Designed miniproteins, single chains, continued (2). Designs and how they scored, part 89

Each design is a single chain, and the fold is of that chain. pLDDT is the mean over its residues in the fold that is shown.

## One batch from the design tools (miniprotein)

Design m7289
Fold by ESMFold2-Fast:
Structure m7289 (fold): chain A 55 residues (1-55)
Amino acid sequence: MELREEAERLFRQAEVAEEGAKYSSPASTKGLLALAEQLRRRGEELERQAREEEE
């Protein structure tokens, strides 16, 4: 399974969303920050599962 690669992609997408939020309107910033939080949480879950399976 490619869980580690998926987690890395999600973390990169979260970084891009957080960076975009810094240069966006207030309304767009809220959405981008919410998306980044969701992506980081998802990435953390996949990273944890990858470690459990990798053993």
Scores: mean pLDDT 78

Design m7290
Fold by ESMFold2-Fast:
Order: structure tokens, then C-alpha cells, then sequence
Structure m7290 (fold): chain A 62 residues (1-62)
């Protein structure tokens, strides 16, 4: 899961650097939801949210 967090954060940084604030906001919201899930011990939900964030970021960066 740490690898998924690192990937999502890295892609968020790239989106912000490119000025894609709308997609960056979506990715950031998913990262916040994943963080909340991790605090609750719900690793499965956190993983799904991180994967969704990465997918959204990848589509925007394509």
C-alpha cells in the first residue's frame, strides 16, 4: 500500500506542476479518503481509492 501512496502522491505533484488543478483536486480528494480508510484500518478500501486516484491521474497525464 505504501507503493500505491507514493505513486498517487507523485502523480498529484506532476498534475499540480502542469497546472491541471481540476484533476489534482480529484486525486487529492481520493488520497484524503484513502488516508481516512487507513486510519480506520480499512486497507481494502484504501487500496481501491489509491488505485482509482492513480487511474484518474494516468488518464489525465496521457
Amino acid sequence: IDQLVSQAVGKLDTLLHRGDYDTADQVNKLLNQASEALERGDDETARKLLEEAIEIADKALK
Scores: mean pLDDT 80

Design m7291
Fold by ESMFold2-Fast:
Structure m7291 (fold): chain A 59 residues (1-59)
Amino acid sequence: MEKVEKAKEEIRSALDELRGAATPAQAEPARLRIVKATNELMELGYTPEEVARIVRELL
């Protein structure tokens, strides 16, 4: 599903931003983007466990 791939890409992009953050303040926008994208996956019918697995695969 195109929406799933978009959410995965958003998580990947946000994780890259999070890894580059030197301070908690710089990390905050990336964390919020990850939360938003993971919520989108759950709205599409993924369980919290499946979402955690997807995030782990993108690390």
Scores: mean pLDDT 79

Design m7293
Fold by ESMFold2-Fast:
Structure m7293 (fold): chain A 73 residues (1-73)
Amino acid sequence: SLSENEKRVLAAIDSLGLKLGDRATVAEIAKAAGLSQSTTSKALRRLEEKGYLKAERDASGRRVYVVTVPTGS
């Protein structure tokens, strides 16, 4: 089962129009979710542990999350 913060983060990913294979930063997701970056990072880590997302680093070393399951349209 998902926590309320995990559900808000997945809803934020959907609201950003992110599809399977798309990437977003913690800051982008936090803004869309209306959560702090700290709360968002914790929820994203839990979603990664559950297989919903994969954490990667971009060419600049910035942490990004890749959508690994369908989260919406």
Scores: mean pLDDT 78

Design m7294
Fold by ESMFold2-Fast:
Structure m7294 (fold): chain A 56 residues (1-56)
Amino acid sequence: SASTADPEAIARALVEAFPTAELSTLERFLRSQLPDPALAEAAVRALRRYRAEAER
């Protein structure tokens, strides 16, 4: 997203920027980046989906 940060957009950007990073590392990073735990959990779910797509 360009105007508002979406959990999916953040997760996708992380997968594209850090393709070699482990999923658990990116999950912890997302929790550190996002102040709201609900938003962080949504981003983690999106991260797992994008990671699976990227590995395909």
Scores: mean pLDDT 74

Design m7295
Fold by ESMFold2-Fast:
Structure m7295 (fold): chain A 58 residues (1-58)
Amino acid sequence: SSELERKYAVLYAAGAIEEAGGYAEGLRSSPEEGERLRREGERRGEELRKEGEELLKK
């Protein structure tokens, strides 16, 4: 596998961690905050995934 494929996998995994972390932190405050931070983490994860896909286009 190429170095770009490895970088993509790392960024994808980082996105999943950001989603989980935001959700867990939000739940400390309230269920509503947990849901909000989960969605923010999901958006951040999507950004990291797109960044990884861009590396594969190089």
Scores: mean pLDDT 69

Design m7296
Fold by ESMFold2-Fast:
Structure m7296 (fold): chain A 80 residues (1-80)
Amino acid sequence: GMSKEELIEKGKEYAIKAVHYEKIGDEEKAKEYRAKALEYFKKAGKEHAFEPLEKYVKAELDGDKEEAEKYKKEYEEALK
């Protein structure tokens, strides 16, 4: 089966896709990829890492460097 590291990597890929689709207004695809991301983080036992990751990706796309750095640290700490 997939390792914990592989589950987290897949979850991250889907989370990034979800935020990108949300930013362009594709609500259906955003919801689909967000659900996939969350399920992978749940399987990895790292469900609490999902929200900081989503906020980090959103801040990075918005060019908000201060907010992006804050949520990146929260995400990295949540993965420990």
Scores: mean pLDDT 88

Design m7297
Fold by ESMFold2-Fast:
Structure m7297 (fold): chain A 83 residues (1-83)
Amino acid sequence: SLLERAREALERAREAARELRELEKELDESDREHINRYIGAKLRLIGEAWEAVTLANKAGDRELAEEAIRLAREVGLELPEPK
């Protein structure tokens, strides 16, 4: 179901957000591997949170969509709105 897929995407977004926050605390800008992991976590968070928003909206679950948007904002990322 769309709702089940939205929840799965939100959970993956939460995992990416946790990784991003930990990498941000330990971020060494001179370490290319740390920078690459940080960028990767950001991209995963954006993608998974956006997937959760779009699927939740299609399923009619506004609360789930709002939770995904809030999660992205909590780590300082602005999620694009669907046009």
Scores: mean pLDDT 77

Design m7298
Fold by ESMFold2-Fast:
Structure m7298 (fold): chain A 56 residues (1-56)
Amino acid sequence: GPAERREAARYTAEALRRIGDGLHAGLEKGRELVAAGVDREEALRIGLELGAELAK
């Protein structure tokens, strides 16, 4: 019913927010590492790992 659809929409919106927050944090970490002199490939790997972990 409408209440179940609202709950599903809320759950989905919250999950998407967590995924977005994780991606943003991962990208920021990657940029910080590159600015600090870390290799670009290594910075990308670390940023993606952090983003994936935070999106859980």
Scores: mean pLDDT 80

Design m7299
Fold by ESMFold2-Fast:
Structure m7299 (fold): chain A 66 residues (1-66)
Amino acid sequence: SAEELLARAREALAAGRAGEAAGLAAQAVEEGGDKEEALEILREALALLTDPRSIEAGEALIEIVE
């Protein structure tokens, strides 16, 4: 479920797996999950990314979800 994907995304974020968290949050939105919660996770994940390509991908996901 979308809610389960958001829960997994938060767990990934807490573990420092920013890329995994962003991907799970984006999947949750596609499944009809809470867009605001997904955006919060995506923004937090983006803040942890250091690779320029990963940052660009994260910013693109935020724009899609917004």
Scores: mean pLDDT 76

Design m7300
Fold by ESMFold2-Fast:
Structure m7300 (fold): chain A 81 residues (1-81)
Amino acid sequence: DPNDAKKYLEEGRKLFEQGKYDEAVEAFQKAIELDPNLAEAYLELGRIAKKLGLEDQAKVMYEKAISLDPNLEEAKKLLEE
């Protein structure tokens, strides 16, 4: 359900901004469960991994986002950080 997937994507972003990383991860995982091709959800999981110092996990998530959407410039930019 595209509307539900995007709802969880936006919920996860709000939780991430609040520093609620566990809840944000859960929301992004729910978005991916509903839409496995939602590149932006993988991008956001990578951002959380990077915030937690999980550099290898962040890279894997950014690469997954780019594999789903090669034009997702934000994921490419974050991979260089």
Scores: mean pLDDT 83

Design m7301
Fold by ESMFold2-Fast:
Structure m7301 (fold): chain A 78 residues (1-78)
Amino acid sequence: DAGWSLIREPIEEARRLLERGREERNLELAKEALELAKEALELLKTIGSKTLPPEVQKELTAEIEELIREAERLIEEL
């Protein structure tokens, strides 16, 4: 599923960058995580809304929004 892969890969990468940014106290990694999470949300709204089941869209939206909040909080803390 092209729509799933296009959205899932940025989410997984954003999560990895966020964890590294937190452990290393690295502002640039936290900013990169935020950027990727926002890109994933935009892809979900455009491609995901047309290709993914509603339940999957809801779960991915919640996951991405959580990543965005965590990245923003980390950036504010650093």
Scores: mean pLDDT 82

Design m7302
Fold by ESMFold2-Fast:
Structure m7302 (fold): chain A 56 residues (1-56)
Amino acid sequence: MGGYDPLVELEAERLHKKHGDAKEVDKSEFTLPKGSLQDRAARILEEKYGVKVVGD
């Protein structure tokens, strides 16, 4: 339902660049608040970059 959000994609790219070759990123590393934006950024990390998001 929500359209394209460049903030979500930029967040995923930023975390991928910051953590380099890391296979896991903690949810506490996100600057986006908990909810749909953070969940979408985590999804992009997992599907596009192969990075698992951990921590609840």
Scores: mean pLDDT 73

Design m7303
Fold by ESMFold2-Fast:
Structure m7303 (fold): chain A 66 residues (1-66)
Amino acid sequence: SAEEKELEERLRELERQAVRLVLEGRTDEAQAIGKLLRQAKEALEKGDLETAREYIEKAEELLRSL
């Protein structure tokens, strides 16, 4: 679906930003985002788009707070 594709694209962008945090020595922040992204991936695999969106939004909010 269009929503699933949207969430997968947002997830990939967040994964790229988490890698950048690791390269910048911000490992605790990268691990926190990584945990949220793992939960989002599990939700996507189960077809639970609502839960996937929730975790993606939490990761985006955490990244903005840095």
Scores: mean pLDDT 89

Design m7304
Fold by ESMFold2-Fast:
Parts: structure tokens; C-alpha cells; sequence
Structure m7304 (fold): chain A 87 residues (1-87)
């Protein structure tokens, strides 16, 4: 499934750039990227395109998190919620 594929890619990512590009590709695959969005802007705009209070909270947690493994966990949670709400 798309969920398991992207969760695996996020888990195997080596740095923040890989995480960013993997998550951007995920959003792009769902049509959740604006015409002129940078990868960072696409991620920041998730809660605008998929309105959900839990996604908004996770995005605020993501902005404050510096631990790489915790960032992966937050991104996996956002990914699961986005797929659930857009499927």
C-alpha cells in the first residue's frame, strides 16, 4: 500500500533533506502541492488543504522538534492522517 511504502521510506531516510523530499513526493502523489510551492511550503500548507485539528497540532510539534527519530514519527502520523482523510 502507499501508506507502508512511504512509512518505510521515511524510516530509512538518513537526513532532513531526504525526509523533506520523501514527504513532498507523498503530497505530490495525492495532488496536495500548489503550483508554486517549495517542498517546505507544501508541508506547511497541509492543514490548509486537508483541514484537521490533529494535523495542525502535529505540524506545530514538527516546527519545535529537533530529534530526528521524533521528526520521523511526527511525519508518519501526519502521513497516516492525510491518507485517511483523502482516501
Amino acid sequence: SNLEEYKKKLEEAKDGTELLLIFYDFLKSLGLVGENDTPVEAIENINKRVPNEEIAKLLEELKKESDFEKIKKILKEILELVLKLTS
Scores: mean pLDDT 84

Design m7305
Fold by ESMFold2-Fast:
Structure m7305 (fold): chain A 58 residues (1-58)
Amino acid sequence: SPLEKGREALVAGDYEAAVKYFEEALKEDPTNEEAKRLLAISYERLGDTERAAAVRAA
């Protein structure tokens, strides 16, 4: 699943791939709070704190 692929990318330090997979997970299920949380963390790891805050506020 995109959620599982995102977690693997995040553990590997591939934060750009993690963002893409968690965005796919949220497209499939917009109510997935785990995907939203992990997407925000992935943006923070990329230094994009504003986009991380926007994801959490949504």
Scores: mean pLDDT 84

Design m7306
Fold by ESMFold2-Fast:
Structure m7306 (fold): chain A 91 residues (1-91)
Amino acid sequence: ALEEARQRLLETAEKMGKLVKEKTGNEDYGKGIVNLGRLAAEDVKAAPGLRKNIEKLADEVSKKATPEQAEEIKKARDEMGKAIDELVAVA
């Protein structure tokens, strides 16, 4: 359960990071999202705080995106958030 939750978080982080890079053209934003996911997977106690950082980053990116891109980013953020919640619940 715990290892499966970690793998799911890493997969959702990679997916969100790739989406943000593709929609914004900003590699640093994509890399930042992947790194936040990795940190949460490595330290579950830090995960709630890292989730807030992911939400802030997604909000910042969405302000610079089209309405359609913002909705896709929001969905990816929500999926990554669910993966973090699952990891915290099984830890």
Scores: mean pLDDT 81

Design m7307
Fold by ESMFold2-Fast:
Structure m7307 (fold): chain A 66 residues (1-66)
Amino acid sequence: SAKEAEIEKLSEKTIQMRKDFLAGKATAEEVEKAMFEELLARGMPEEKAREEARKEAAELEATRKR
Protein backbone atom coordinates (compact mmCIF):
# COMPACT_ATOMS: atom_id res chain seq x y z
CA SER A 1 0.00 0.00 0.00
CA ALA A 2 1.00 3.66 -0.32
CA LYS A 3 1.29 3.92 3.47
CA GLU A 4 3.65 0.92 3.65
CA ALA A 5 5.79 2.41 0.85
CA GLU A 6 6.02 5.75 2.69
CA ILE A 7 6.97 4.01 5.96
CA GLU A 8 9.72 2.08 4.14
CA LYS A 9 11.02 5.33 2.60
CA LEU A 10 11.07 7.02 6.02
CA SER A 11 12.80 3.97 7.55
CA GLU A 12 15.54 4.16 4.88
CA LYS A 13 15.90 7.91 5.55
CA THR A 14 16.33 7.22 9.29
CA ILE A 15 18.99 4.55 8.61
CA GLN A 16 20.83 6.96 6.28
CA MET A 17 20.65 9.80 8.84
CA ARG A 18 22.13 7.52 11.52
CA LYS A 19 25.00 6.61 9.17
CA ASP A 20 25.52 10.29 8.27
CA PHE A 21 25.56 11.23 11.97
CA LEU A 22 28.23 8.63 12.77
CA ALA A 23 30.25 9.95 9.78
CA GLY A 24 29.93 13.54 11.07
CA LYS A 25 27.59 14.61 8.24
CA ALA A 26 24.37 15.08 10.27
CA THR A 27 23.31 16.40 13.67
CA ALA A 28 21.62 14.46 16.49
CA GLU A 29 18.62 16.77 15.96
CA GLU A 30 18.32 15.63 12.32
CA VAL A 31 18.39 11.96 13.41
CA GLU A 32 15.75 12.69 16.08
CA LYS A 33 13.52 14.43 13.51
CA ALA A 34 13.82 11.56 10.99
CA MET A 35 13.05 8.97 13.70
CA PHE A 36 10.07 11.00 14.95
CA GLU A 37 8.58 11.26 11.42
CA GLU A 38 9.01 7.50 10.88
CA LEU A 39 7.38 6.62 14.23
CA LEU A 40 4.43 8.95 13.53
CA ALA A 41 3.95 7.33 10.10
CA ARG A 42 3.93 3.90 11.81
CA GLY A 43 1.00 5.09 13.96
CA MET A 44 2.81 5.77 17.23
CA PRO A 45 1.19 8.48 19.42
CA GLU A 46 3.04 11.82 19.18
CA GLU A 47 4.14 11.85 22.85
CA LYS A 48 5.61 8.32 22.65
CA ALA A 49 7.19 9.05 19.25
CA ARG A 50 8.98 12.12 20.69
CA GLU A 51 10.24 10.14 23.70
CA GLU A 52 11.47 7.21 21.58
CA ALA A 53 13.12 9.49 18.97
CA ARG A 54 14.97 11.43 21.70
CA LYS A 55 16.11 8.18 23.34
CA GLU A 56 17.42 6.75 20.05
CA ALA A 57 19.25 9.99 19.15
CA ALA A 58 20.83 10.14 22.64
CA GLU A 59 22.00 6.50 22.42
CA LEU A 60 23.50 7.15 18.97
CA GLU A 61 25.30 10.27 20.27
CA ALA A 62 26.67 8.28 23.24
CA THR A 63 27.91 5.56 20.84
CA ARG A 64 29.89 8.15 18.83
CA LYS A 65 31.60 9.39 22.05
CA ARG A 66 32.69 5.85 23.11
Scores: mean pLDDT 82

Design m7308
Fold by ESMFold2-Fast:
Structure m7308 (fold): chain A 66 residues (1-66)
Amino acid sequence: SMKEKAEELKKRLEELEKQLLTIPDREAQARVSELLARAAQALKEGDLEKAEEYLREAEKVIREAM
């Protein structure tokens, strides 16, 4: 359901926020911070597709920065 999807995306957002300070590259850290803020806004607006896209991009930046 959409409600279950929203809770899943919110949990992913919270997990990525915890990882934010562990990113050694400052530019990557800033980019992830921006993407997580956009994901949070999309979740607030009920745009689950955009929220998932921003979270997916943040996860990619984290992988490439490690």
Scores: mean pLDDT 85

Design m7309
Fold by ESMFold2-Fast:
Structure m7309 (fold): chain A 86 residues (1-86)
Amino acid sequence: SAEDALEALRLAREAAVAALRGRFEEAEELLRRAEELAERTGDPRVREAVELARAALEAARAGDIPAAIGQILRIIGLELDFESTL
């Protein structure tokens, strides 16, 4: 549903931001919930946002803050695109 897709996009963004803040346990928990919702929605934009959130988390863990920020901006772009189609 559109509601599940929006929630998954929100959780993916929150996971990526948590990772950027160094809150890796919180990021993994948020990302797991986003992945569960993404599987139920079947929307490729939601799947892409979850993949970007995972990439942001791995970049942040590696100390690559510019890469993590770049992934977060892409997630925001996908969230805005999805909202514009509602």
Scores: mean pLDDT 87

Design m7311
Fold by ESMFold2-Fast:
Structure m7311 (fold): chain A 67 residues (1-67)
Amino acid sequence: SMETQKHLQEAIEHIRKGDREGAVQHIGKAAQADPERSERLARLAVRVANGKDLEGVIAELEELRKE
């Protein structure tokens, strides 16, 4: 949905700003808007919180945004 796309874009922007907390919040909102992808989004949120492979997380969020 457009709502999910908006939250995924916000998450990407917050990662790029170094705001991991804000990124995790927006991934959570995307998961609420799209329960089918909630498990995948939860794993990405954990990676963001831990600062692991943030470039890989951005790439995967961009792919989810295109779906």
Scores: mean pLDDT 85

Design m7312
Fold by ESMFold2-Fast:
Structure m7312 (fold): chain A 80 residues (1-80)
Amino acid sequence: ELQALRDAMVEAVRAGDAETARKLLNQAFDLAEPKLPKSVLASYFTAAGLLIAAGQSGLIPREEVAAGVEALFDKIEALA
């Protein structure tokens, strides 16, 4: 389920839909919260949220945001 949310979030980022990406990030946080230490949750989910925000503001290209989100979630999934 985390992988499915990650894939949907990456698709939302590629589509430029930052609102959907943030909603999916919140859903992924709820699923990951019982599986991971709070420090790991804070680190990776804060980083993902900042990437989405940077993409929405045009600071980072959409594809770089998508790649960054994928990399962060690969680490989250490996630790869960």
Scores: mean pLDDT 81

Design m7313
Fold by ESMFold2-Fast:
Structure m7313 (fold): chain A 106 residues (1-106)
Amino acid sequence: MTPDERLIQRAEDLRRGGRETLAPTVLELLKSGEITPEDVVRMARTIVTHAENEVEELGASEEAKKAFYRAVADVLRNIADAVQQAGHTEAAEELRKLADEAEKKS
């Protein structure tokens, strides 16, 4: 598997996992009070840092990197929507800002 194929596959897996698993789980845990909005923002920053490390490690093309950072931005926007649904507007705005920063790297 080429670096580009690996990064594109990771982008698809990340986008699916973010929408189908991560965002619904975040919403449930925020509503139950098991996590705070600040915990979610910290988690999102960790996702961005790990994404940057994966891009650096794989040595993929600019096109594959763009696809991956767009997937990261999509995941962060899905998490932001979940956080806003839980009633935490300020944290949702911080998450959307992180998504915009990830998209600028594309």
Scores: mean pLDDT 84

Design m7314
Fold by ESMFold2-Fast:
Structure m7314 (fold): chain A 58 residues (1-58)
Amino acid sequence: DELVEELERYLAELAALGKTEEARRLAQQFHEAVKAGDLERAREVLEEARRAAEEARA
């Protein structure tokens, strides 16, 4: 699943940069969205994870 793999990459990056709590919350939000069948919300969480990783990287 492409979305899951992309999310895992961003969450691993956040955890490596010390943002472990944020990574955990994003993972939970993504899981809830997928469980609900809300693909739009799942994409929003993925986008938030991407932005968080970019901010932590800067």
Scores: mean pLDDT 81

Design m7315
Fold by ESMFold2-Fast:
Structure m7315 (fold): chain A 69 residues (1-69)
Amino acid sequence: TRDRILEAGVRLAKEKGLLNVTTADIAEAAGVSRRTLYYHFPSEQQLVAALVAALLREIGDEIDKELGF
């Protein structure tokens, strides 16, 4: 479930920008309740930190592949 939340959050952050992603948007996109999201990420700061880490890893890999460098 934690991985689904991060996958949904990364997708939304790529679509609309990290600063425009809300806890409610992520819960809906992941198909989980906000209670389940808070169980895995008890604060918005923890969620944002995990999303930033996941984005940096995925964007780094994607940039290397897509930009052909």
Scores: mean pLDDT 72

Design m7316
Fold by ESMFold2-Fast:
Structure m7316 (fold): chain A 82 residues (1-82)
Amino acid sequence: NIEEIVKEVVRYGRELGLPDEKIEDAGKLAISAQRQRGRPLDKAEVKTIVVYVASRDGPVTFAPGTEPTAEETEIVRKVLEE
C-alpha cells in the first residue's frame, strides 16, 4: 500500500525535523524503491531512505523510468498536508 509507506516516511521525516521538501523527496524515493523491489518496504528500508535524503545537499534524482507517477506524487503531497 503506497499510502501506508508514504505515511511512515512522513512520520519519521517529521520526527527528524526535516523540511517538507525533503520529506516529499523521501516519499518519492520510497515509492520508486518499493516498485523496483516488487514488495512492500520494511521499516528499516524506510528509515534508510529518509536518513539518506536527509544527508543530501540537493534534490533526489531518479534513473529514467524509475520516477513515481504524477498520481503517486499526489499521494505524497496529500499525506504531507494531513
Scores: mean pLDDT 81

Design m7317
Fold by ESMFold2-Fast:
Structure m7317 (fold): chain A 79 residues (1-79)
Amino acid sequence: VEARLAEAEAFVAGLDEASLRALAADPDARALLVRPLALIRLGREAEARAFLEAALAQFRAQGDAEGVELVEALLARIP
């Protein structure tokens, strides 16, 4: 979980503001980690939280324990 978070954070840290806004707007299964991190970096914490809460419900419904842990770790990063 932490390794995947570190990879997503490194990816997002390298993006400019226009790329961050594009990621925040585009739903993508591969962007599940990068989209909330982009929203956090843009200061859109409420939108990041709403996205992560929806993802948490989805992973719980699927029985994806790793997905649940990952989303909970991301939620912990939002003040």
Scores: mean pLDDT 70

Design m7318
Fold by ESMFold2-Fast:
Structure m7318 (fold): chain A 79 residues (1-79)
Amino acid sequence: DPEKLTEEDIRRLISRLQAGATLYKKRGDEEKAARYQELIDRLQAVLEGKLTPEERLEVLREAIKASEETDKDIADYMA
């Protein structure tokens, strides 16, 4: 539930997405890496309190989905 994410949870999402952006850049998927970087920037805006509650929830939902894909791709890469 994105509404229940703490500031610590959001910082962890940023870290996971940063790892994903790095992975996709190394793989030559520059477009996916750029999309992840944009999402990281939006999560930083959440931490800075610059977004409305509605905008925050949208960003958090998108970040959670992206982090799940990133965790899977990193696990596969490190195996």
Scores: mean pLDDT 77

Design m7319
Fold by ESMFold2-Fast:
Structure m7319 (fold): chain A 58 residues (1-58)
Amino acid sequence: AYKRAIELDPNFAEAWSNLGDVLRELNRIEEAASAYRQALELDPNYAAAAYWLEKLLS
């Protein structure tokens, strides 16, 4: 539902994923991985965070 989706943590997952992207661009890889893990704790299906976390840990 529209309002339920907004009231959940998807926006927080997006914010954490965006923080991970910024930290990755700054070459702060361990902090970027931590931010992506936080996004996945909030939304396990957040594809962008899952992709980058896997790539950084390889």
Scores: mean pLDDT 74

Design m7320
Fold by ESMFold2-Fast:
Structure m7320 (fold): chain A 56 residues (1-56)
Amino acid sequence: SSNSGTVGAPEGVDEAEHLERVHRRLHELLGLPEDTPLEEMLRKLSEQNHAQVEAA
């Protein structure tokens, strides 16, 4: 952690930061590239779950 200037106050725990953490975990779990939009990830996750229900 680096403290480079205190002029720009930290945003704190924003929803955007929380979403970024969730997004990062999803791309790792699904094995998708970081550039993949969240909507696409959710779609693949839902599709995979639906396909496995009948395939299993």
Scores: mean pLDDT 66

Design m7321
Fold by ESMFold2-Fast:
Structure m7321 (fold): chain A 69 residues (1-69)
Amino acid sequence: MSREELFEEVDRALYAMHAATVRIAAERLGNKELAERAKQVLDEIFQGRDLEKVRAEIDALSAELDALA
């Protein structure tokens, strides 16, 4: 495995944890729409979606979650 491949796998795992955290927080706040979107991003991460797109989506979800606080 190349160093670049290893870093991508680590980033993918970290993004998956972030998406899962947003989903749990959204469910706890009663925002079913945000929770469902976070679940979709999590599914896309496991399907090998482009990490730059994943990062942008997670940043957007995090911003929406922050707006609810």
Scores: mean pLDDT 79

Design m7322
Fold by ESMFold2-Fast:
Structure m7322 (fold): chain A 59 residues (1-59)
Amino acid sequence: DEQEKIDRVVAVLESHGLTLPARPRSVEEAERLALQAVAPLPDDERMAVLREVGAAMAD
């Protein structure tokens, strides 16, 4: 379900203290907003968060 994937991505970002500028309306938008939210993070933390986002979208 696309909405469940979006909700999981939002939850992952919020668990890391990241605030989204808008509520995503699609999985593609959630991925784009996740990339924006992690941009200021150090490389290692950014990659860790993006890995969790990928896992959230996998199932």
Scores: mean pLDDT 79

Design m7323
Fold by ESMFold2-Fast:
Structure m7323 (fold): chain A 57 residues (1-57)
Amino acid sequence: MSEEEAERLKEEAIELAEQGKFEEAERLGVLLVTQGHVEYAEELGKYFKELKEKGVI
């Protein structure tokens, strides 16, 4: 997976989380880890935590 592809996948996961589709968003996070883009997955995890705490979904 390219870095550009990983960035797009991260953006898609954020959009899914904002729509309340957390299970689908988490699956994209797992895919990022599996493909070696752990830093993008960590950013995504922090964002999901903030969304849950704020109840903004």
Scores: mean pLDDT 77

Design m7324
Fold by ESMFold2-Fast:
Structure m7324 (fold): chain A 106 residues (1-106)
Amino acid sequence: MTPDEQLIARADALRTAARDRFAPVVKEMLERGELTPEDVLRMARTLVTHAENLADELGASEEAKRRLYEAVADVLQAISDTAEAAGHPETAAELRKLAEEVRKKA
């Protein structure tokens, strides 16, 4: 695979994992108090930083970076919806804001 194809494949895998695997776990942990809203926001910011570092490390094209940032924004939106469903609307709003900022980079 080319570096671009590899990055796009990782982005698609991340989007699927976030929706099907991570979002339900995050909701359950938030509802049980095992994860704080601050922990979720820290994890979200870490995800954005790791995505930027991965794109730079692979020397990704503008198209591959756009696809990655769109996937990260979708992940952040899924976590936002999960936080709102868990009773944390202020955290959900901050995550939606971060998702919009990431989409603007695409």
Scores: mean pLDDT 80

Design m7325
Fold by ESMFold2-Fast:
Structure m7325 (fold): chain A 82 residues (1-82)
Amino acid sequence: EEEARREIVELAEEAAKKAKSLKTPAGETLAAIAEEVARLAKEGRFEEAAELAEKAAELAKSVDYPEIAELFEKVAELAKEA
């Protein structure tokens, strides 16, 4: 649990940093979602974190940011297993 929580938070924070570096409205939205996913994971709300991460991955794919989408997909998988 603690190991999974830490990994989820680290991946979500990485997604937020990459999204902020885009300096676009979509990047700002993805960064805000990533920060919320990290917050939910820190609170042990893994089911909500997984749902939000899945939605963020779809958004990232739709705006053609596959690296960010991959990070959110990993977060969703880990959160579902936690």
Scores: mean pLDDT 83

Design m7326
Fold by ESMFold2-Fast:
Structure m7326 (fold): chain A 61 residues (1-61)
Amino acid sequence: SEEERSKFHLELSKLVAANRDTIPRAELKRIAFEGVDLFNEGKSVEETIKEMKKRLEEVKK
């Protein structure tokens, strides 16, 4: 829905902003694109953001 899409874009923007100074730009962009793909494949906002957070933590290893 429009509301779920708006929620996803808001949460995505917040996640990118929170990690901009700690994660390389190339990795942030890759994970952001992966998240967009997951959401477009039908994952919920909550599941998509959770998966993106896991991938961001893997980059921090």
Scores: mean pLDDT 84

